# Designs tried in a protein design run: designed miniproteins, single chains, continued (3). Part 36

Each design is a single chain, and the fold is of that chain. pLDDT is the mean over its residues in the fold that is shown.

## One batch from the design tools (miniprotein)

Design m9306
Fold by ESMFold2-Fast:
Structure m9306 (fold): chain A 98 residues (1-98)
Amino acid sequence: MEKREEVIREASEEVRRLKEYVERGLERSRELLEERGEELRLEEERRATESLRRTLELMREDPSTPESELEAVEEALRERERELREAEERLERRREEE
């Protein structure tokens, strides 16, 4: 058998072992990125919720705004507040994993 093929085989085995270590590191990095992604999402959702509250206040001051539209926006605000709370709970649960 050619010595060249043996060298390639040994190098391939070493590369496979390195790939396994890299994959384990990548899985850990993915978990950290997921946590950071959730933090950014929380910040974005808080900002969006604040904007929605401001819009609702302006709508309430406008006598031409139908009551049904006000109720719809109020329901949307409550839903966003619930989602924000759930997202915070998910982030805390992930922190407990460590």
Scores: mean pLDDT 71

Design m9307
Fold by ESMFold2-Fast:
Structure m9307 (fold): chain A 56 residues (1-56)
Amino acid sequence: MQKGSELVQKGLQYLLQRKFDEAKRLFEEAIRLFEEAGDTDGAASVQRLLDSVKRA
């Protein structure tokens, strides 16, 4: 689903701006969209990004 990729790009933009809460929300939504599309690899990749933000 292309919308999932767009949310990841926006989340990365917020992460670069150090807006971690906004980045987390976008990554969580992207994970949901990838899972709904059956893209388990995409969801797993975004989950790793989300985990890194939660640890920061």
Scores: mean pLDDT 78

Design m9308
Fold by ESMFold2-Fast:
Structure m9308 (fold): chain A 52 residues (1-52)
Amino acid sequence: SRAEKAVEEIQKLIKEGKIKSKEDVYKMRSRLERALGPEEARKVVEEAIKLL
């Protein structure tokens, strides 16, 4: 799904050191909401936070 792809991309950014904190993930929420809608964006943020 698009949400799964978004989590994979965020995991890549974490591995590259471009996302280092929960706050960095939260800053992406508005962009994710525009791309996926609010429900899917929330799920992506929750899954991404578990990777930190």
Scores: mean pLDDT 83

Design m9310
Fold by ESMFold2-Fast:
Structure m9310 (fold): chain A 67 residues (1-67)
Amino acid sequence: SSAEEAERYRELGAELYRQGRVEEAIEYFKKALELDPNNELALIELARLLVDEGRVEEARALLDSFP
């Protein structure tokens, strides 16, 4: 299902982040939210990562789009 695929992308994104592969982690978390917009963990992880990277307006837009 899309929810199961989303969770896999989120888990892979978290692993990439642990490896310091920040830009790839962002892309994987974005993919997770494309597949399941209700994946709260992917939303939280992406928002934190965008803020840490100084991409505050992108984090704000992301939170505004969450259902």
Scores: mean pLDDT 85

Design m9311
Fold by ESMFold2-Fast:
Structure m9311 (fold): chain A 69 residues (1-69)
Amino acid sequence: MSLEEIEKAMIEAARAGDKEAAREAAKQLPYPVIAEETARGVEEAIEAGDLEKAVEIVRNGAAMARSLA
């Protein structure tokens, strides 16, 4: 998947509150450290019921990956 496709998948899953889909999409990010941190952060935000924070976390993860490419 392209970074754009990964970002779209993460945002859609985060908005839907789908913890498993958000985590699996985040794991596809190109840098292992960013992928793991984004997956953990989005999972925690969704479990807390904070979907706005979940979307923020996945947007930040994608932006960080893009800045390193």
Scores: mean pLDDT 83

Design m9312
Fold by ESMFold2-Fast:
Structure m9312 (fold): chain A 75 residues (1-75)
Amino acid sequence: MLPSVEELERKAEELKEKNPVEAAFYYTQIANVYYTRGELEKAAEYFEKAADLFEKAGHPIVAERLRKMAEKLKK
């Protein structure tokens, strides 16, 4: 069974300061869960959270790609 969004969010929160890239990975998993449920605005929100963490971690190209995905989902 897929982990719940609440479990993934707890993992992301736990890792934000210790490993921001790993935390961003959990946020992308949450975004994918919302995307498969058709909740595109929530999916966009979590892609943006992941992008912010990748940018802080020194991965601006990855952050830009995730922000572009979020823009398309928000219309």
Scores: mean pLDDT 82

Design m9313
Fold by ESMFold2-Fast:
Structure m9313 (fold): chain A 59 residues (1-59)
Amino acid sequence: ALEEAFKVAQEAAKAASKLPKEKAEEYLNRIDEAMRGNTPEEALKKLKEILEEIKKELE
């Protein structure tokens, strides 16, 4: 769970870097919050949702 959360966080951060600066900063902050305040399982769930939102922005 923790390793999976880090992997998803990296993928989400990489995807966010493709967005305009303002949106990228917003998503990077959300990724950081998800990692800091949650159990590994909760972090993973939130990070997957963030990644899916970023993917929709890139389409």
Scores: mean pLDDT 78

Design m9314
Fold by ESMFold2-Fast:
Structure m9314 (fold): chain A 90 residues (1-90)
Amino acid sequence: AIEYVKEVVERAKTASEFERELLLAMELMRVGVYKATGLEKSEEAAASLISAAYILELLGRHEEAEKLYKEAKESVSEEVFKELKKAAEE
């Protein structure tokens, strides 16, 4: 999960605005799949939520980013959330 966030974040940092929108759509689709399969409280779902939130921050969509961070924080333990968010901020 941590490595996944790092990979998505690194890609998003060097991506064009259009590529950031595509990455965001992919992460939100991934979250949708986890919710549809009963895996919404998984570390993998939280990793995609945090990755999507980071991309939203890069796009200037801060309110939407905060909502996804909150959803991730409610889905996993505080320790796991902090580790995943730190992976996005490095």
Scores: mean pLDDT 83

Design m9316
Fold by ESMFold2-Fast:
Structure m9316 (fold): chain A 62 residues (1-62)
Amino acid sequence: MEEEAKERARKAVRTLVDAEPDLTKEQIRSAAIVALRAQGLDPETAEKLADEIAEEVMKERE
């Protein structure tokens, strides 16, 4: 369940970054939190997974 939610959020964030490549890490993290919370995850889990997603997406841009 959490792994699927993380994957869906990661895909959504990648799509957003493709549309707007100048997004900051903070904006990417915020978008990931929104996508995870929309899937019913609690705030603490959403923030933790969003940090991981933001790190992964930022590394992909390098």
Scores: mean pLDDT 79

Design m9317
Fold by ESMFold2-Fast:
Formats: C-alpha cells, sequence, structure tokens
Structure m9317 (fold): chain A 111 residues (1-111)
C-alpha cells in the first residue's frame, strides 16, 4: 500500500497529490519520499492557524533527470466530515496548484 502510493506520486509529476485520512499512513509515505530525496514544501502547505490532516505534494523537483513533485504535510480539523475535509484541502490548494501549472488529485488513506 505505502509503496503503491509512493509510486503513484512519482509517476505523475504534473499533479499536486493530496493525501487525506490516516495521518500515520501519510507520515510513512512522507518518510519513503524523503528517502528518495523528495523536498518537503511546508511553506506552501502551511495554512494560517487552520489545520488540515493530510498531505499535499506542492513542489517540483528532479530525480534521475525526471521531474517529480515534493510532499508537504497538512492537518484537517477533526470535526469535519471526510468529504468536507477533502473539499477544504482541494479549495485551499487550488490556487497553489494553478500557480505551479499542475492539477490536484486526492488520495484517501483508510488504514
Amino acid sequence: MIEEVVERVLADPDTVVVFIGDPEIAKKVYEELRKLGVELDFDEAAIDAASVAGFVLGRRYTLDGEERVAAAQLTVPADLSREEAIKLVRDRFAAMAAHRGVRVEVIELKG
């Protein structure tokens, strides 16, 4: 599962990928991406005072001569439904995705 998510992330360098759901699984995905030299883009993922539980890939990088996207962690307020949390993450990162010229994809992590 974690390896499949990492491969998915690395296969689509033109998409900002959002991980939402289980933050422990999302953390393990980040740890695997970090081992591959993926840069974490916390500045662009930081939401002023608000928390989003999930992960966003928001920075392009080069690995073995190919362009890739770096991962960044977010948290979602615990009182939101899963659908509301996904919508919040998409809405908040739509402008950043547009600025980078990439699309947003949401991957639900269910544990």
Scores: mean pLDDT 52

Design m9318
Fold by ESMFold2-Fast:
Structure m9318 (fold): chain A 68 residues (1-68)
Amino acid sequence: MEEDLKTFREDAEEVLKLAEEGKLSEEEIEEAIKLLKGLLPKLEDRPELKKLAEETLKKLEEILKKKK
């Protein structure tokens, strides 16, 4: 559990950094958002992962909105 949270956090930070730097296409950000939205219902029993996923999703949606 803890190891999964750490890996997910590192992956989330990397994706956000790439998106913020404009290195991800609009399509890539949309795909990441879609994947996170599909993952959220499966994280109901894992509040720390769910919170991190929700925060990442919110930030990606904000970046995507600025790219439109």
Scores: mean pLDDT 76

Design m9319
Fold by ESMFold2-Fast:
Structure m9319 (fold): chain A 57 residues (1-57)
Amino acid sequence: MEPLRKGLEIALDHAASAADPVAALRFLRAQVGKMAPEHAELKEEFIARADERIAAA
């Protein structure tokens, strides 16, 4: 597994388990949105996954 993908998986799980998960997931989504264009596919995937977790909360 690529180190960047593993880091994003961990960050997503930590955000979802935070005291305010919606705020934490929104913050993560904003940070993922700032990723370099070379990571466009990974950026799109993790924005979608964060949005799904926000909707489920």
Scores: mean pLDDT 79

Design m9320
Fold by ESMFold2-Fast:
Structure m9320 (fold): chain A 108 residues (1-108)
Amino acid sequence: MKEEAVEKILEAVERIREALAANDFERARQILRDLIDWLLEQGIISEETAELLLELVDKLLSLNDAETIDGLLTVLFGEMMDRIEAGDQEGMKEIVKGYIKGVDAMLS
């Protein structure tokens, strides 16, 4: 399960990077939503974490800056993979909340 989750995240991050390089923000959004839905269906993330991730995705894509979005998602999913490996669902939630706060500051 954990190894499969890490593989899915790494594959999704690569596809998101390709979409952002093409300025295809709708494709990036769809890949992110599909990944979040899969992680929730597998019980890897909680419903609360999934809701927060969807909120973060909407805010991140609103930055309309492919390089900044790619950089932030790369670090976020790196930290999320560490928490998944540790089985720390509360830690995953706190990480996402932190990123939402950071992006909100950028959008203000």
Scores: mean pLDDT 84

Design m9321
Fold by ESMFold2-Fast:
Structure m9321 (fold): chain A 89 residues (1-89)
Amino acid sequence: DEEKKKEEEKKLEELEKEEERKKVVRETARALIKIGDEIDLELAEKNMSKEEVEEFKKELEEEEKKREEEEKEEEERRKKEIEEKKKKI
């Protein structure tokens, strides 16, 4: 079963590399969307299909929502910690 182990290792390495690539692409797309230039979007489209660009736009919106939720949760946690510390005084 050596072949199964090597296959799994290769898949894990490819998944990690693909995730890294996607992260860079998403960060680039995010910067391009922020600029709002259609010309810069065309440059991004050179390496991606129209569908991929739309998918990344949706992913970016979802990531923004997730980050906003995480920030709200962190703020609530910090407020609770401060209140708990005040009670200990």
Scores: mean pLDDT 65

Design m9322
Fold by ESMFold2-Fast:
Structure m9322 (fold): chain A 80 residues (1-80)
Amino acid sequence: SSSDNSMNQTATNAFNTAQQAKKDADKGNIKKSYDTMQGQYSTLQGIADNLQSMGSTSSSQAQSQADQAKNWANDIKKKL
């Protein structure tokens, strides 16, 4: 559906931002990257939950991206 496609695009954008925040944390920008990563995780988890409730086949990819962002947030938190 159009809504599904829009959520998939938002998830892609959020995950790209999460990947950039991970790189920024690796370069020493810890606090800002942690805040960004938490925001992207929340966005990705919300999309995964919504796609799952809609029966979308994209829900598993969004959940995987959310799990990865959560793991990166936990890793960055250890450096704070």
Scores: mean pLDDT 87

Design m9323
Fold by ESMFold2-Fast:
Structure m9323 (fold): chain A 85 residues (1-85)
Amino acid sequence: MREDLDADKLIAGLVELVRAMAEADPQTAVRHLVAAGILATAISYFGTPEQVKRAADALEAEAGSLPPDLAATVRRIAENLRKKA
């Protein structure tokens, strides 16, 4: 299905953005965080419950590599995704 294909691409992009945050300067990391929030919102609208849960699981896994402030915000995004699944 078109929506399922688009959601899988969004999940891949979301994971890449979170990984990029770990290596970015603080200003660039905040920009990636904003983009990640937008992608997470799109996944919650277009994704199946299973895809939304996978996105949340991936965000929680990647959050461990981030500075504490960024990790807390990424975990908040994951929690919001789980509530929508």
Scores: mean pLDDT 79

Design m9324
Fold by ESMFold2-Fast:
Structure m9324 (fold): chain A 71 residues (1-71)
Amino acid sequence: MAEEKVKKYEELIKKDPKNAEAWVKLAEAYIELGKYEEAIKAAQKAIEIDPENEVAKAILERARKLLKEKE
């Protein structure tokens, strides 16, 4: 479930805050929950850690588009 994924990746981030993959997975889980603002923040943190992470950039773009459609 997406809620279980959020909890799992939050725990991973607590242990290793520089784990860009965990931030990417957290952003994906927030998108599944319809929490697009939270997904944007998580994807931005992944990009701060790994600026060349194309997956994080793609997720950020997707979350921003979904947030705009919700408005």
Scores: mean pLDDT 83

Design m9325
Fold by ESMFold2-Fast:
Structure m9325 (fold): chain A 60 residues (1-60)
Amino acid sequence: THTDLGELLANLGYLDKAIALYREALAEDPDNRRAWLNLGRVLERQGRTEEAAEYFALAA
């Protein structure tokens, strides 16, 4: 799935590509809490801490 591919790419350091895959996962299933959480984590790893906090709140 897009979420699984996003996790693999994030672990390899391809953060921008991981973000694109998580956004595709959310476009198909907006209730995908795992994609919301992982999107927040990737944004935090990029130093986009305020954006990450918003996505973590949406995943809660």
Scores: mean pLDDT 79

Design m9326
Fold by ESMFold2-Fast:
Structure m9326 (fold): chain A 80 residues (1-80)
Amino acid sequence: SHNEDIARGIGAALNGIGGAIDARLALERGDREAARRAAEEGIEVARELLEESEDPEGKELAKRGIEIARKGLEEGGLPL
């Protein structure tokens, strides 16, 4: 059970990172609505994981996901 909970936490962090990547790719193709939505969803998932998780690796992944999303949107002039 403990291992399953850790795996779910890591999965949530990866989803947050995936959202950040999707947001950046959408922004690069000029789809600002898709970029904003993906970034908002990814950041929310990452923030919730960061808030609730005790796993250091999961927290690190969540922080990276948030930074990637912020950086991508910032480069496109689309603030969160």
Scores: mean pLDDT 64

Design m9327
Fold by ESMFold2-Fast:
Structure m9327 (fold): chain A 87 residues (1-87)
Amino acid sequence: MTIEIEAETLEEGQEKLKEAVERFRAGEADKIVATITVPVPDAAEVAAAVAAVAAQPSAELGGVRYTAEVLAATDHSLTLKLVAERL
């Protein structure tokens, strides 16, 4: 089972992600997909965040694969797709 979440703020995304992670840890889901849009103060910080995601697009820890992808970037916001998948 896959849990899908979408959020327009980091705070909303964190609350939904906590709920999804609890269910994922309980073995009720094998995959979480989160699409989150976060406001960023300026274009330089957007560029830095995009570069950080590009430098580490995936990581494996504790039998789970985590991936991050930039879906959209503006001068004032960043939309990320985050996936956690059990290996």
Scores: mean pLDDT 76

Design m9328
Fold by ESMFold2-Fast:
Order: sequence, then C-alpha cells, then structure tokens
Structure m9328 (fold): chain A 68 residues (1-68)
Amino acid sequence: SEEELLAEVKALLDKDPEFKKELLELIENGKVDEALEKLYEYLLEQGYSEEYAKKLTDFVRERILESL
C-alpha cells in the first residue's frame, strides 16, 4: 500500500539523518527532480531493485507535489 511504501522510505531516511537533511534542502529549493534522483540512487545502494526503487521514488514524487 502507499502507506507501507511511505513508512519504508521514512524508516530508511531515519537511519541516515544527514542524507534526509540533504533531500529536504533540495525539495525546499524546488529541486524535486534532483532530490528524487538522489533518493533513487540511495535505494539502489540499500539493495532495492531498479523497478522497486523507481516505484518508491514515483510515490514520493506524488506525495511531495500534493503537500506543496
């Protein structure tokens, strides 16, 4: 579910507060595409498949756009 995907991303970012801060700063500066590209690469580094990392990143994009 969307809630489970968002909770998973939150848990990953909570393990790396420095990376979380970098992503939030990019989003606050309107660099959403750059932030999501970094998130995608981070997910691959954490062992996610390309397909699943893209799905998570796409869901985060939709949620960011709704919250702005």
Scores: mean pLDDT 80

Design m9329
Fold by ESMFold2-Fast:
Structure m9329 (fold): chain A 56 residues (1-56)
Amino acid sequence: MDADRQIEQLRQRREELQRQLEEARRNGDKEAVEQYERQLEEIDRLLEQAEAARAA
């Protein structure tokens, strides 16, 4: 299991989603905001799982 690469990729994706979320909020695009918030929650969950798997 290549948890280290997975974690780095997930962190990069999170940064990208955070920028997109900020832009969507500024533009008043509520649907995009909700979509990006859901994706960020999923990324955070995956990061926790990958870090736990690395520790095991």
Scores: mean pLDDT 81

Design m9330
Fold by ESMFold2-Fast:
Structure m9330 (fold): chain A 73 residues (1-73)
Amino acid sequence: SKQQQVQQLAQQVQQITQQFNQNKDSLSKDQLSQMAGQLGQAANQIGEIGGSQQVLQQAFQGYQQAVDQAAKK
């Protein structure tokens, strides 16, 4: 179901966000850019499904933070 797809995307967003928050200072610019790409793709997919606004906001915020951190490298 679409709800199950949103839950899977939510889990992916949570895992990437946790990895980012724990390791952001040690991750390379390339790794941070890859994480941003994954979070951006997840946000787009959640938006297309019409899923949870909270999960979409989490994915988008994670994307912005990863992009900002990559820019500092």
Scores: mean pLDDT 82

Design m9331
Fold by ESMFold2-Fast:
Structure m9331 (fold): chain A 99 residues (1-99)
Amino acid sequence: MSKEKLEAKSTDATLGDLTAKVSAHPLRPDYLIVVLSAPSPDAPEGTATLTDENGNVLATLRVAPGETAIKIVGPLKPGKYTLTLRSALGEATGTLELK
């Protein structure tokens, strides 16, 4: 991927009206920012879980319809991280590799 500023790494997972995103912290590249958003009152309640390559749970976020939750996670070692979004609609997964 070309034209990216400051090696910004991110991935997202979407499940109906729910969106979970994980991105690198702009001031601390060994930290990740996890955002879970339910953008409308019609969105289902949801849970976003960030796990490392060994399946260890690093963060869990929960939202009600119309809400947004944010969590900063770190310090983290380089490796593969998995963002799992769950709701009554099912499960969606995104992956991120931290260098």
Scores: mean pLDDT 75

Design m9332
Fold by ESMFold2-Fast:
Structure m9332 (fold): chain A 62 residues (1-62)
Amino acid sequence: SSGFEYIRSLPIKEELREKLIEALRGEVTDPAAIEALGALLSAKSEEEKNKKAEEFLKALEK
């Protein structure tokens, strides 16, 4: 899907990118994770994108 291509093109840490791709291969049903994913897609700066990617992954750990 187009979402996977977007994640592959994000200017974020490679480790975070790999974890995001793996997480998105599964079903994302947690509301906090869905909100964090929306924030990541709306992020404008590299720093904000890294922060929102990390927040999304943390939401999935619970």
Scores: mean pLDDT 75

Design m9333
Fold by ESMFold2-Fast:
Structure m9333 (fold): chain A 92 residues (1-92)
Amino acid sequence: MLKEKVEKAKELVKLIEENREAIVEELRRAGLSEADVAELERLLEGAKEAAQKAVEAYEKGDEEKAKEYYKEAEKLLAEYQAAGSAADAAAA
């Protein structure tokens, strides 16, 4: 179970790193303010950092910290998705 979450954390880090510029451009194109774009970018960066820390903690054998950081990554990603959904609703 924890191994599967760590694998998802690795995928999340890769997805954010590979798509960060495209995501930021899409948010700006959607008509979000610079402040809103900066907040969403901060949430994405936080989710990436938490996911990286979860992977590192797991590799060091610290399963408790790995679970804690993974929960933080999930929370930040959920906040990003909720903010994105609100922006899409406002644009429709």
Scores: mean pLDDT 76

Design m9334
Fold by ESMFold2-Fast:
Structure m9334 (fold): chain A 66 residues (1-66)
Amino acid sequence: MDEKELEELLKEISEKSGMEPEKIRKMLENIAQLTGEGREIAIEMAAKELGVEKELLEKAVELIRS
């Protein structure tokens, strides 16, 4: 996992959402444990909750899984 790139994404999502980076990380780590359709649905719901682009969360989840 590229920790620096992940931290930079978490900071961006935090600034856009108002949620703490550590809470965002925990949410994304939980999503990263899901598979297939369940992961896609969880990413969409998290993007709506955080008010950010789905693509940002997809990239962060991929970094966590790497």
Scores: mean pLDDT 80

Design m9335
Fold by ESMFold2-Fast:
Structure m9335 (fold): chain A 82 residues (1-82)
Amino acid sequence: SAAQAAVRAILAGAARRLQARVDEALARGEPLDAEAARDELVAEARAQATALGLSEADIARVLAAIDDLIRAAEARYAEAVA
């Protein structure tokens, strides 16, 4: 559906931005600020979902998926600095 395509597009964008933050932190030798990343991605995802007319249920699913993306990014960062 159009709503499912929109959710996938928002999450793909969030994943790309999060990977850029991981890459930047690694390049600078700095810790990954997962809290700041989450706050930014949540704000951007909410704005995009609202602009696209997504339901509150679909917005909630996007936000839950962002939490999973953050945990995966923290794991990738930890592995890269080990």
Scores: mean pLDDT 88

Design m9336
Fold by ESMFold2-Fast:
Structure m9336 (fold): chain A 70 residues (1-70)
Amino acid sequence: KPTPEEAVQRVREKLKDKEYVTIDEAAEILSEVTGVSKETARKILEILSNGKDKVTIEEVIEAARILARL
């Protein structure tokens, strides 16, 4: 199972050429990286994004840290 550091590194690799991603794309990436369901990843992203439909790379990285601890 990935450590928070491993999860962050994998997210950075997948999003290196992107400035923003949709909640859908971010939830899919987080699910693949952490093994958590897309539904759980989406809920965490919605909380961190304060209801925005787009998330920054920093918000996705923070979600990866949180989800890797679950």
Scores: mean pLDDT 79

Design m9337
Fold by ESMFold2-Fast:
Structure m9337 (fold): chain A 79 residues (1-79)
Amino acid sequence: VEELEAERARAASLAARHQKNYDFYKKMADELEKNATEETKPLVDRYKASADGEKALMAGYQAERDALTARLEAVRSAS
C-alpha cells in the first residue's frame, strides 16, 4: 500500500509540474498572440508547441495517477 501511495504521489507531482509548464507556455503564447507581429510569430508558434508537449506529458501522468489510485482503492477494499 505504501509503495502504491509513493508511486501515486510521484505521478501526481509530475502531472502538476507539467500542468504548471502548460499553463505558463499557454499564457505566454496567448499574451504574445494578442499583440502578434511578424517578428513574434515564430515565438508564439514555439510556445504553442511547448504547451502541447507539456499537455501530453501531463495527461500521461494524470492517467498513471488515476490508475494507481484505482489500484490503491482495490487493495484497501480487499481488506
Scores: mean pLDDT 83

Design m9338
Fold by ESMFold2-Fast:
Structure m9338 (fold): chain A 65 residues (1-65)
Amino acid sequence: SKKEEAEKAITQALVDAGVDPDLAREIARAIVSLPTKEAQVAALRAVGEQFGIDPETLEKVAAKL
């Protein structure tokens, strides 16, 4: 599903940025569970800034939301 694909992409981006895999999965699940696409994108950007995710990677992941 689109949600599962987005969750996997967010998890991988966080792991690649050095986040613990279990924490990355929990963060990704929280983001994709937000009620609107706007909320999901805002949360993804905030998390991306916090963990130093590459901007190009963030754009690719946001496109899956």
Scores: mean pLDDT 84

Design m9339
Fold by ESMFold2-Fast:
Structure m9339 (fold): chain A 74 residues (1-74)
Amino acid sequence: SDLEEFERALLGVYMDSLARGAAEGLSPEEIVALARERMRALMRERGLEDDPAARASFAATLAGMEAWARQLAA
């Protein structure tokens, strides 16, 4: 389904942002900011900005990354 494809793409952005950020020496907060912008771009490119399921998947993925960054800062 389109949603399953989008969720896989979103996971790909998440994993790539972690790998690239770590390789470039970015802080957890910088990695979250990078991932957020890339995920927003993905939603725009796919015309999913107004899709409630896509918005929920984006919000959940971003919340997970923000929780990860907070745990490392604690």
Scores: mean pLDDT 82

Design m9340
Fold by ESMFold2-Fast:
Structure m9340 (fold): chain A 83 residues (1-83)
Amino acid sequence: SMERLDKELKEGMYELAIRTLEQLGELLPDHRDIAEEMLKLAKENPELAYKYALQFVVTLVDAKKGRVDAAKEGLERLLEKMK
């Protein structure tokens, strides 16, 4: 059913968001505090996690490619959206 697919998609997006934020904290140790605050907010409000999961992934791609400034700006911008 569509309701089951929606639930599975939200659960998958939540898991993706949490894992992505944890990886961001590890890859950007100088900015781990931002990633940890976002992780806390996502756990307190799971709707923020699935809403922003793909944007977290974009930021993770920047971090993995060594674009530290772009990744930092992405984290700061996303944290402001989550507040």
Scores: mean pLDDT 86

Design m9341
Fold by ESMFold2-Fast:
Structure m9341 (fold): chain A 70 residues (1-70)
Amino acid sequence: SDLERKLLEAARAGQDDEVKKILEEKPELIDAQDAEGNTAFHLAINNGHEDIAEYLYKKAKELNKDINAD
């Protein structure tokens, strides 16, 4: 969906407000993956956005979602 793509791009780009806004609207998108299997968590980590990655990790745990943080 459009929101799924926006979430992944926002995490990659370090847009913390946009990430939080999208997940408030659709928390189920926390485990959404791109074509490579990257979640928003992976994109945040790979692009050096530690604060967003920490937020996503905590949110996924709260929602009982697997974001492959290993």
Scores: mean pLDDT 82

